# Designs tried in a protein design run: designed miniproteins, single chains, continued (5). Part 18

Each design is a single chain, and the fold is of that chain. pLDDT is the mean over its residues in the fold that is shown.

## One batch from the design tools (miniprotein)

Design m16633
Fold by ESMFold2-Fast:
Structure m16633 (fold): chain A 64 residues (1-64)
Amino acid sequence: MKIVVVYTPEARAAALAAQKRLQEAYPDAEIEVVEAPDREAALRKAEELLKQGADKVLLAVPAE
């Protein structure tokens, strides 16, 4: 199972914390963390990753 956390630089600490929790919950899963420069890029990257076979994608981005 592949889980990817896509984050913007402002949410980096939250993304790393999420990665740690996901790896503890799913120790046999492939957990990847990907930085995007902004919310728009993060959403685009999430769509790409789902099409490429990621089972789950989580977004760590600032509120609007």
Scores: mean pLDDT 80

Design m16635
Fold by ESMFold2-Fast:
Structure m16635 (fold): chain A 58 residues (1-58)
Amino acid sequence: GIEAEIRQVRDIAKKFNASDEALELIDEALKKAEEGNYEEASELTKKAWKIIDEELAK
């Protein structure tokens, strides 16, 4: 489910010392998923992934 996917992104972010901004977006995405707001959770997860991807490209 989406919550498991968000947790995987969180684990990756923590492993690679992603920015606080990326981690905050992941935490908000997880909260939205827990509330049943899957559309907003998906959008927040995509934003976090973009930041992580840009950080890993360095």
Scores: mean pLDDT 80

Design m16636
Fold by ESMFold2-Fast:
Structure m16636 (fold): chain A 90 residues (1-90)
Amino acid sequence: SPEEKRRKQELALRFAVGAIDTLITYLKVKNTEDSEEQIAELEEARKVLEDPNATTEQKIEALQRAREIAKKNNQSSVANMFDEAIKLLE
């Protein structure tokens, strides 16, 4: 049903927000020259994912950006979490 699909998407987005928070914590501990910019991009992605007025397309773009940051930092498990959320939104 449309309601079941929406519920699954909402759960995936909540999971993705948790994954972003974990990645931000990781980057703060890592504390490299690139960390500050990557954290800012992740905080912006998080805002999009939590915005009920954001379109599905905007949320997918935010997840794709978070996935690229996770991959750049060799965080494969976190990147896979974003991939799962993208698949559920598509």
Scores: mean pLDDT 87

Design m16637
Fold by ESMFold2-Fast:
Structure m16637 (fold): chain A 84 residues (1-84)
Amino acid sequence: MKSLSIDELIELLEHIREYLKANPDVKELTKEELRRFLVEHFGLSEELAEYVADVLIDRAKQITGSDVLTLESLEKIIEELKKI
C-alpha cells in the first residue's frame, strides 16, 4: 500500500477545500464521492483513493459526528495536520 507524506496529503486536502469553496452546491462529500473525486481529479489509484477517503471520512466523523466530508471538517483536518 502506498502512503502520502503529510505535505502531499495537506496539498491534496487544500485542493479539495478550494474545490468545495468554488462549488458551494457540493456541500458535502460521501466516502464514495470522495474516492471517485480523488481518482478522477487527482489521478490516485483506486486503492490509494479508497484508503485516503476512509481516513478522511473517519476523521470527519470524529470531528462532526457525520460520515461525510464537509468544508468545515476538511478545514479542521488541514489545521490538525499543519500542527504536526
Scores: mean pLDDT 77

Design m16638
Fold by ESMFold2-Fast:
Structure m16638 (fold): chain A 75 residues (1-75)
Amino acid sequence: MEADLEAEQLIALGRMYYWLGKKYAEQGNNEEAIESYKKAIELFEKAYELARDPEIKREAREGIKEAEENIKKIE
């Protein structure tokens, strides 16, 4: 399914930005960490909107929650 494949790609990109954000936060680069987490959230939100598969939607939703929680810890 085209939409689910695109959503999976967006989740993969979102995860990359999420882990980049965690790396920046560990180094004390809080501004870069927040920017990376915000990019991850945007990608996960797009994936959630496109996805038809409930499992893909769940992964996107969990990614959003984790990134939001990490932003709160820094802000």
Scores: mean pLDDT 86

Design m16639
Fold by ESMFold2-Fast:
Structure m16639 (fold): chain A 60 residues (1-60)
Amino acid sequence: EIDREVLRALGEIYLAIGKLDEKRGNTEAAKESYRKAAELFRQAGDTEMAKEAEDLANKA
């Protein structure tokens, strides 16, 4: 099984990808990356970071 810390790190990576896509004007790609980050943070048990990622997906 994947370690919780690895899931959290992967969530951070998807947040970074989402930020990059948002800066490039790729809104749909950014939303998808933010949603993936939120799911990964939820799997890691990081409810606070999951909510931040969800809020970013809704705002993008």
Scores: mean pLDDT 83

Design m16640
Fold by ESMFold2-Fast:
Structure m16640 (fold): chain A 61 residues (1-61)
Amino acid sequence: MEEERQDGREAVARTVAKMELAKAAGKELEIDVEAAASPLLTEEELQEGIEEGKKEAEEAL
């Protein structure tokens, strides 16, 4: 229940981070973030995952 929602958010964050890192390296990855999300995720949880992924990529660069 709660574990699945957190796993879904982390999956989204990792996907977004990979896309941002690839873009910074001059490579463009087009991955459907919503397709990677769990059906149990709410719209706000999906948004949180996206924001976390972007922050992780920015901090890694």
Scores: mean pLDDT 68

Design m16641
Fold by ESMFold2-Fast:
Structure m16641 (fold): chain A 110 residues (1-110)
Amino acid sequence: MEKEAEELRKKAKEILEELLEKNPDLTEEQKAALRALADFYVHMKAAEVDIKNLTEGEKELLKDILKSKGVSEEQAEKLVEKFEEVSKKNEDFEEAMRALLEKAIEILSS
């Protein structure tokens, strides 16, 4: 479990850093939100939680985490929606992480 979680965190960090380098105009608050979103995805995957079918409590927790990073209520709701959409569509961790973070950048930059 710990070794698997460490490997997933390493992959997530690599994808996140690549996307942050490609998007230099992101604010520190937006970068913090993206890091929080990536960490949440890694945590849920490492815990073998059914990320395709989030509970209301898990959705509210993700919204609260994002709002704590300065994300608006509307943006947080859209990010939770995209989290579920990406998780249902993508079986591969790296593909899902990349798709999620790219959509998150789009939402946060609008």
Scores: mean pLDDT 80

Design m16642
Fold by ESMFold2-Fast:
Structure m16642 (fold): chain A 55 residues (1-55)
Amino acid sequence: SLLEEAREKVRELADAFGLRLSEEDVERLAQKVVEEGLDYLKTDEFLRDLGRAHR
């Protein structure tokens, strides 16, 4: 499903940036990817959201 793919990509990108996310934060970001589309992962908004999720 798109949600499973989104979770995998969020986890991969968080790991690439050295960020530790809770399961809840991964789920929230994955839901936003499903809502906005996969291109959201290429935006500055996604990077800001990742930073906020890291505490």
Scores: mean pLDDT 80

Design m16643
Fold by ESMFold2-Fast:
Structure m16643 (fold): chain A 94 residues (1-94)
Amino acid sequence: SAAEAAAEAAYRAGVAALKAGDYEKAIAYFEEAIALAPAGSPLRVRALKGLGVAYYFAGDYEKAIAALEEAIAQADASTAAELQIVLDHVKEQK
């Protein structure tokens, strides 16, 4: 669908912004991808993970944890296990 294509484009833009160190733009693009992607879809889970990582690099650990916990709740068992490792790493930061 047009919405799925837009969600994928927003996700890709978020990843590019994250790699560029533009965490504010990465957050905005991942939020757009989340809004456009169906709940529980692999794309929405990836966008929620991206949002968590972007918040982590921005220093907003509480929002990073919230985004990763939502990603885990919507993920399959294998993806949830991988995301739990990321979440545990975020929780170890001071």
Scores: mean pLDDT 89

Design m16644
Fold by ESMFold2-Fast:
Structure m16644 (fold): chain A 55 residues (1-55)
Amino acid sequence: MSALEKELSKLSLEELEKLIEKVEQAIRDHSDDPEMVAMLRKVLEMAKKVKEEKL
């Protein structure tokens, strides 16, 4: 498991939902920076996966 995945797994469902919202906002705010958007999308997908696994 990656370091990011371990950190995300420690968050509650509420914290994961808030993180997902913040990352989606950051993707919109940095839409002119493809490198940043790519990194944020990876974080978003990992957070969504961890949230699903907590069900």
Scores: mean pLDDT 79

Design m16645
Fold by ESMFold2-Fast:
Structure m16645 (fold): chain A 55 residues (1-55)
Amino acid sequence: GASKTLLNTLSKKLNISKGELLSLSREELIKLLMEKLGLPEGVAEDYANRIQSLR
């Protein structure tokens, strides 16, 4: 539920496909979220973990 909703939200905010987001490594996701959305590292790690759980 929540992880799928987060994936949809991030796909729209970053203008990146859900498939591409799912193909990124955990570290690439963390970097992308921090650099493009300005998220704190801890929040980016939480979001990356939720996206990784969908694989």
Scores: mean pLDDT 82

Design m16646
Fold by ESMFold2-Fast:
Structure m16646 (fold): chain A 63 residues (1-63)
Amino acid sequence: MVGDIARALEDIPAPNPAFLGLKKGERVLVKKEVNDDFVLAQSLVTGREGVVGKSKLEVLGKA
């Protein structure tokens, strides 16, 4: 998963600044694993970085 490009499966709100808000279909680069459920990702659309749930992402392939 780290180094993969993934897409958001649904619209994801950012409840606080640590989380990455995404629109359905928005592509991200997975930078780090935070824990078993969450990754640190960067939006390839906005350039913003934040925590997002692994279950809300579909892996597309290596960057």
Scores: mean pLDDT 80

Design m16647
Fold by ESMFold2-Fast:
Structure m16647 (fold): chain A 95 residues (1-95)
Amino acid sequence: WLENEGEDKIIGKNGNIIKIKPYGKLNDDGQIKFKIIGEDLKNGEKNEKERIIPQQERKDMMLIYIPGLDKKIKIEIRYRIGEEGLFIEIKSEEL
């Protein structure tokens, strides 16, 4: 797998520090596997969601529960495959 880690999003809310980290992997079959890990850095609680998507530029939306916020956050994931590898970014209007 060619692996790329997206930019971490770190936020302090309600005394908790949460981290959202996107991961992308490209396999030899041209599939992109990505996952998002939401982590409460104070408590160490994690929630993870994973999807497999065909090789092409995509945008996906998903809800992820963040333990420290007691709320699901809508996250937009953008990814593409370029000559330099797999690129992944994450955005949320609630972050």
Scores: mean pLDDT 57

Design m16648
Fold by ESMFold2-Fast:
Structure m16648 (fold): chain A 100 residues (1-100)
Amino acid sequence: MKEEIEKLLKKGEEFFKKGKLEEAREEYEKALELARKIGDKKLEAKALANLGKVYKAQGKTDEAIAYYDEALKLDPSLKEARENLLELSVEELKAAVEKV
């Protein structure tokens, strides 16, 4: 089962690199469901972080932040998720300050 989840994550990453965001999302959602079924918190966190990356690429900032936050609650060592969450939080803060 872990090998199947890793395969789904790799397939999602390939779709993401090709700009096929909807297809990437579907593969990551399948990986998330399987990780939850086997109780693997690290694989669950990795799938959540990748979903956050897809939503970030789509400009869905609130959804991206929510997914990164959940991923980091399960695995605080996810460097890419932490960096992306910080970047989005800074961008949101700048937008709020400039809003009249």
Scores: mean pLDDT 81

Design m16649
Fold by ESMFold2-Fast:
Structure m16649 (fold): chain A 90 residues (1-90)
Amino acid sequence: MSGEELKKKYKDFKEAWTDLVYEYVMETDEPPLTGPPAGTVLGGVRILTREEAVNMPRDELIKYLEEMVKNDPNESVRKKLKSLIEFLKL
């Protein structure tokens, strides 16, 4: 596990995650990079922190996001999640 690989993955994921957080959840006591508080639920699925997401195995993260897409009633959020999934598959 390389810190530089995590920072690159975090940077690219950060932009997509920031868009998702802005659309659905805006509150955080941390810098905008941290995402919503741990335990936040979106469409019946717990929202991961950015630290959890960037340290999660890629296949597991994709599966998690696909589950959010299935359960989220908000079309705009689903569209952003699908974009993030497509990005992670690159």
Scores: mean pLDDT 57

Design m16650
Fold by ESMFold2-Fast:
Structure m16650 (fold): chain A 76 residues (1-76)
Amino acid sequence: SEKEEILRLALKAVRAILSGDKETAKKYIDELIKRSKSPEAVRHLEEAKKALDAGDYETAIQHLARAVGAELRHLA
């Protein structure tokens, strides 16, 4: 299901962030942006990428979580 795919991609992005693999994290975030049907989710995903570029991994994870929440609400 689309919900399962979004959660799978988000978990892969979080794992990459926690391992310091910024480029892999951005790859999975870009896949989430491409699949997104929520403008709110896209805004949070773009902010997560900006936080990663700034080295602010805590903020990146917070925005990623908000993006997933927005996308799942849109799909419900």
Scores: mean pLDDT 87

Design m16651
Fold by ESMFold2-Fast:
Structure m16651 (fold): chain A 62 residues (1-62)
Amino acid sequence: MHDDQQRAAEIVLKVNEESNKNGWSAKEAQEKAEKALKEAGLDAKVTGSTINGKTVVTVELP
């Protein structure tokens, strides 16, 4: 429970950093985060957005 929240946050943080570094679109960043979360065994809802030309990914745990 607590560890799942921490791991999800770390995955999303890394995806946001990589998306800004590599210029990923909101869709690409969302897909990368979804894949990483599923591979980690985390059941989470992911949303990718573009805010002021910057790709941002958010995550919600159940």
Scores: mean pLDDT 77

Design m16652
Fold by ESMFold2-Fast:
Structure m16652 (fold): chain A 92 residues (1-92)
Amino acid sequence: MELMEKAKEYAEKALEALRKGNVEEAARYLVLAYAYYTGEEDWPLEERYERVARELREVLGLEGESPWETIVKFMEKLHEQMKKAEEKEAAE
């Protein structure tokens, strides 16, 4: 329960960082959220980045990107989607 709460908290912090345009901070929070969700919070930092990037590469179709670059590009894409969501909320 606490681990799931932490995963949710860091996911929310990642989204909040994206709202502020802080893509790198959002990427860091995403990795933390994922680590708590999967129980990999004690894995070496490089392996945590590689794990998240590997899953994102399939979704984004990003070939040959570094783990960190893959995560950052995903955060940039998510930031664009958040801006559109905010526009829809303002229109409702």
Scores: mean pLDDT 71

Design m16653
Fold by ESMFold2-Fast:
Structure m16653 (fold): chain A 65 residues (1-65)
Amino acid sequence: HMEEIRARLKRLGVPEELIDQILKLEEENTPENRSKAIALEIAHVLQRIGEEFDRWVAERKAAAA
């Protein structure tokens, strides 16, 4: 489960340091029976992070140009 989440986050371009921190927090707080619920929450957070990251990159490109 955690390994799959890690792989997906890497595909999305999330840095390994951030992934490790998130996974550590998840491992500490979530038993296996709750992993599905946490996965849904992570998916929602990922969507928001993706939007924020894209905006951040766009702003940096605009500022540099």
Scores: mean pLDDT 66

Design m16655
Fold by ESMFold2-Fast:
Structure m16655 (fold): chain A 71 residues (1-71)
Amino acid sequence: MKLEEFVKKAEELKKTASEEIQKILEGEIEEAVEAAKKSNYDEKTIEAEEKRFEGVYELALELEKKRKEEE
């Protein structure tokens, strides 16, 4: 997932997420915004960052799904 896509999706998820997931997403959004500002990243580094943030978003989605199933 692209860094800009992650920021957009994470901000949308944050609107309905639990307070703990909101805090995690806020920190990760800040890191993704800073990473996106670094135009000197090589393609391999960009791919690694994109994969990391994709994993964070997927984990946050699974945690929110589990929370709703248990409530």
Scores: mean pLDDT 76

Design m16656
Fold by ESMFold2-Fast:
Structure m16656 (fold): chain A 78 residues (1-78)
Amino acid sequence: PADTSRLGQTATQVLSLLRKRGEATPAELAKELGVSQSLVSAALRRLEAAGLVEVRTGANGRRVYSLAEDPFAARNPP
């Protein structure tokens, strides 16, 4: 009950899309999910803080997100 249902749903869908695409921008994710870019950006920031996604700077300074590769997850389950 600490997180909003809307943000949690968006975060789950963002992870699913990143898994399918490999990488995406917030604008691309917003179009695919039919939600606001602000909501997608909030979800991506939460996922980045949790270590689930990585961000890089693409062309024209756009933020590009991908699934984080956790080397410790490959050794031991959390």
Scores: mean pLDDT 72

Design m16657
Fold by ESMFold2-Fast:
Structure m16657 (fold): chain A 61 residues (1-61)
Amino acid sequence: GPILAVAVKDYEAKSPFELSLKKGEKVEVLGEVGDRYLVVKSLANGRVGFVPKEYLELLES
């Protein structure tokens, strides 16, 4: 199934390529970029962007 994650704290996007997330928001993990970032799709609005890994906790699926 899809790899899901949840935001453990609020994140404010610092570029147009990043997603802003609220704590508790769920995302689908699409891939990894280097050792620090994930490419994710917001389940709330369907937008795709980069988020630092430290803001996300992987969920079992």
Scores: mean pLDDT 84

Design m16658
Fold by ESMFold2-Fast:
Structure m16658 (fold): chain A 100 residues (1-100)
Amino acid sequence: MVKEERARLLALERMDREGYITPEELAKETGVSVETVKRVLDELAERGYIRKEKIDEKTYRYSLATPNSAALSTAEGVRLVAEELIENDPRIAAADKRLA
């Protein structure tokens, strides 16, 4: 994967797990420059998937957007991945085979 795609995926995953992310944290985790990370996050915000919030004069945080027609597919995608992980748990599959 190109560095920008990796930053995009990790940003969405972190925001889903922790509620928000800062560009500085994402840059540290991905090894991508803060400038590139800000561009990726701003692109996602422009598309309606995430919300950009100003905390102070130099700091922004980003969070998953409130569900709307553009962001709904992202929220549904996260939910479906979580459901698939539960259904494909090897422990659950083994238990189901014993109940049959």
Scores: mean pLDDT 62

Design m16659
Fold by ESMFold2-Fast:
Structure m16659 (fold): chain A 56 residues (1-56)
Amino acid sequence: DEVREAARRAAEEAARRLTSAEEMVALGQLVNDALPGLRSVEEALAAVRRAEAEAR
């Protein structure tokens, strides 16, 4: 699944930029919550960017 794979890889990159375990857990939760609504790779990348901002 291209969309889920894109979300997973983008989330891994975002996690490398986070500084705490709590932020990383929040990122994972936000990405998982958005996952069923994602229809394209572009939407997946945008969702991960929003999740990263929210996790901080």
Scores: mean pLDDT 79

Design m16660
Fold by ESMFold2-Fast:
Structure m16660 (fold): chain A 114 residues (1-114)
Amino acid sequence: SLVLTESGGGTVKEGGSVTLSSKFSGGDVVLVSWWRQKPGEPLQLVATITADGKTRYDESVKGRATISYDAAAQTSYLTLSNLKVEDTATYYPMAVTADGVLAFGPGVKLTVVA
């Protein structure tokens, strides 16, 4: 019943910035995380935010990433700045609801070119 509607991604130049978004419907979201899968690599956690605003970032994006979540609008944003070619990946939002439902979005492809 939890639905994630994603936007953003595409092809961006190295050194640029991008904002990815996910809107959630069908549940009361208490935790949002953004994950990525690089070509040939395992799934990696990028950032988390709780409904009370507590954030955590992976070291690979620390200082370049901002995660936000508007609980009233049920929308999360992941902004990546100073993009590197190594940020090329499919990015997956994930949400956990107060009643324990967990869902991943279908994924947003980001390609960073030199």
Scores: mean pLDDT 87

Design m16661
Fold by ESMFold2-Fast:
Structure m16661 (fold): chain A 71 residues (1-71)
Amino acid sequence: APSEEELEAEQIDSLAAMFRSVALLDPSLSEEQARRLEELTERAREAARAGDLEAAREALEELKELVRATE
């Protein structure tokens, strides 16, 4: 069975991909915001896959704030 840390890493990877997909549907998203979205999404996913849950959480939180700022 996967560990709690492995499950959390998979959840962060999935959430980052989901936030990216939802944000890219916003036609008001600037090129700079889109670029930052891609960077934060990649950072969160890479950190989660590496097992660096602290870095993955930080990147995911920044991604959430970016999405909230576009509302």
Scores: mean pLDDT 77

Design m16663
Fold by ESMFold2-Fast:
Structure m16663 (fold): chain A 86 residues (1-86)
Amino acid sequence: MMEERRRAAELAKEAILAALQGKLEEAERLVEELERLAEETGDEFVRELARLAREAVEAVKRGDITRAIGLLLRVIGELIDLELAE
């Protein structure tokens, strides 16, 4: 459970960073992988990370970089919380 949550948070971070770097195809593939992980696990936390990552990628596509950065910071906060829970 914790390993899948950490993997999901790392995928979400990577997807948003890829989008912010203009690597939209890579970002979309990472979001699709994260959405698949959410479906496989049925974990609400993983589903929320998938939602945040998709919203951030769509924000970048719209030119809303400020929103994408805000979503990235939220995902980083979730990663820190997972590290501190160890």
Scores: mean pLDDT 83

Design m16664
Fold by ESMFold2-Fast:
Formats: sequence, C-alpha cells, structure tokens
Structure m16664 (fold): chain A 70 residues (1-70)
Amino acid sequence: LAEEARRATREAIAAALAGDEEAYRRAMERLRRLVEEAKAKGQLEEVRAAIREAAEERLEEALAYSEALE
C-alpha cells in the first residue's frame, strides 16, 4: 500500500505539471481508494507518510521546473 501510494502521488504531481487533468483525476481517484484500503487495514499512518514523502520529493522538482518555465 505505501509503495503504491508513493507511485500514485508521483503520477498525480506529474499529471498536474503536464496539465493533464484526466490523468490527474485518475491518479487522485486511485489515491483515494488506497487511503480507504489503508484505513480498513490499519495502515493509514504509513500510507499518509508515504504520500507526504513522495509529494515533498516531487514538489522540489516541480518548483525547479516552474522557475524554468518563466
């Protein structure tokens, strides 16, 4: 679950950066399902930590690319 959440988070951020609204929506929908599954299995804290970690890594990259676009 944690690894899948990391992957889905990276996909969502990549889609947002590309302006792909459909891909972003699909990635966020998958994240929502993973969070519900984690909640049912008592793994919510691990999944949340994985999402935050992946988002922090990708946001650093996104900021660098956003600066280059302007």
Scores: mean pLDDT 74

Design m16665
Fold by ESMFold2-Fast:
Structure m16665 (fold): chain A 55 residues (1-55)
Amino acid sequence: SDAEIQELQQQIIELGKQLAEAKAKGDEAAVKEYEAQITELMQQLMKLQGLPVPE
């Protein structure tokens, strides 16, 4: 639904900000965690939109 798409997009934006902050701090553990979360949400967003998910 449009609401779910908007929620996923907003969450990806927020995680992107946290990822940028973690990179600026040199926090490798946080960078890895946020990158993994963003990837998962992007795949979920693609599935919700009916797009093929990359391997």
Scores: mean pLDDT 82

Design m16666
Fold by ESMFold2-Fast:
Structure m16666 (fold): chain A 87 residues (1-87)
Amino acid sequence: SMAKEEAEKLLKEAEEELEKLKKLLEEKKDKLSEEELKNFEEALKLAEKHLEKAKELLKEGKYEEAAEVAKKLIKQLKELEEELKKL
């Protein structure tokens, strides 16, 4: 189904964006204050939980819900990436 294909595609994109953000955070770590680093680490932890939720929804056949969670996550990850790039 198109809904399943879209959900799988978005989930893969979310995983790739999360991996990119993790690598960028390690690269920029020395430019962050202790508080900024903590905030990004907490945001990454929350993002990982959202990704796990999207994967579980996909496993349950809730493709539209999985896609919505993944889309929101991708947007949030891109916003965090842009914040790190400004450093």
Scores: mean pLDDT 88

Design m16667
Fold by ESMFold2-Fast:
Structure m16667 (fold): chain A 62 residues (1-62)
Amino acid sequence: LSEEKAEEIVKKLEELGVSKEEIELAREALKALMQGNFKEAQKLLRKLSEKVRDKLLTLVYD
């Protein structure tokens, strides 16, 4: 996952009207994924609503 792709994912979530609080969590989760810190990423992903988490994971894989 590149920093450019992470920023694109965040922008897409913002366009979908995701809350600022969940955008912040999404940024932290993407940063953890980029660092290979999967345990931290999993903890942050659990704090997201299911809808936002599913959308984020879809954008990461696609």
Scores: mean pLDDT 81

Design m16668
Fold by ESMFold2-Fast:
Structure m16668 (fold): chain A 61 residues (1-61)
Amino acid sequence: HMDEVRREAERRVRERMPDTPESEIRRAVDEAVRAGARTAEDIASEALGRLTVERNERIRR
């Protein structure tokens, strides 16, 4: 079920980026699923990529 896959992906993202607010993690996971990611690993990788880009953009501003 996708809800359990999302929960596992959120847990993996939180472990790698513990300072990121849960709301941002949930948003990135939702966007990864909408982009077509279906496994917890793929969703976590896509979400981490999105969050990293957002963090880098914030630092540049």
Scores: mean pLDDT 79

Design m16669
Fold by ESMFold2-Fast:
Parts: structure tokens; C-alpha cells; sequence
Structure m16669 (fold): chain A 86 residues (1-86)
């Protein structure tokens, strides 16, 4: 479960890096996809934490929080970018 959570965090980080490198024209669409991926990953990690041993739970919750922050960053980027399109 920890290995799965670490993989989900890596996938979320990769999506956010692609979002940050995206052209202004592609930014909103890439940010929307990054939001979906990171939100789904955060939910999966939260579920893993609920099903985990006490020893793994703290680490899983920390990983979930980190992915959650990435999801919020992507969501804000999508919303702000959509409103700023001329």
C-alpha cells in the first residue's frame, strides 16, 4: 500500500510538472487533467490509509496530504487560467 501511494504521488508530481511546462494555450486543459489525476490519487491514498496498519497510516496520510496540495494547485491553475483567457 505504501508503494502504491508513493507511485500515485510520483504520477501526480509528473502531471503537475507537465502542467507547469505547458504552453499558455494548453495550460487550462493540462491543469484540468492534472486536477482529475491528483484528486483521484488523493482519494485512493486516503482509502489506503483507512485500510492500513497504524505504523503505515501516518506515512500514508502525509503522502495523501502532499498529493492533496498538488490537486489544489492544479485546480486553482485551471480556474484562474480559464478566467484569464482573452
Amino acid sequence: SLKRAEELLREARRALEEMRRASREEQVEVAREATRLASRASGEIDRLAQESSPEERERLLRLGMEVGVLAVEAAVTAVVGEKELK
Scores: mean pLDDT 83

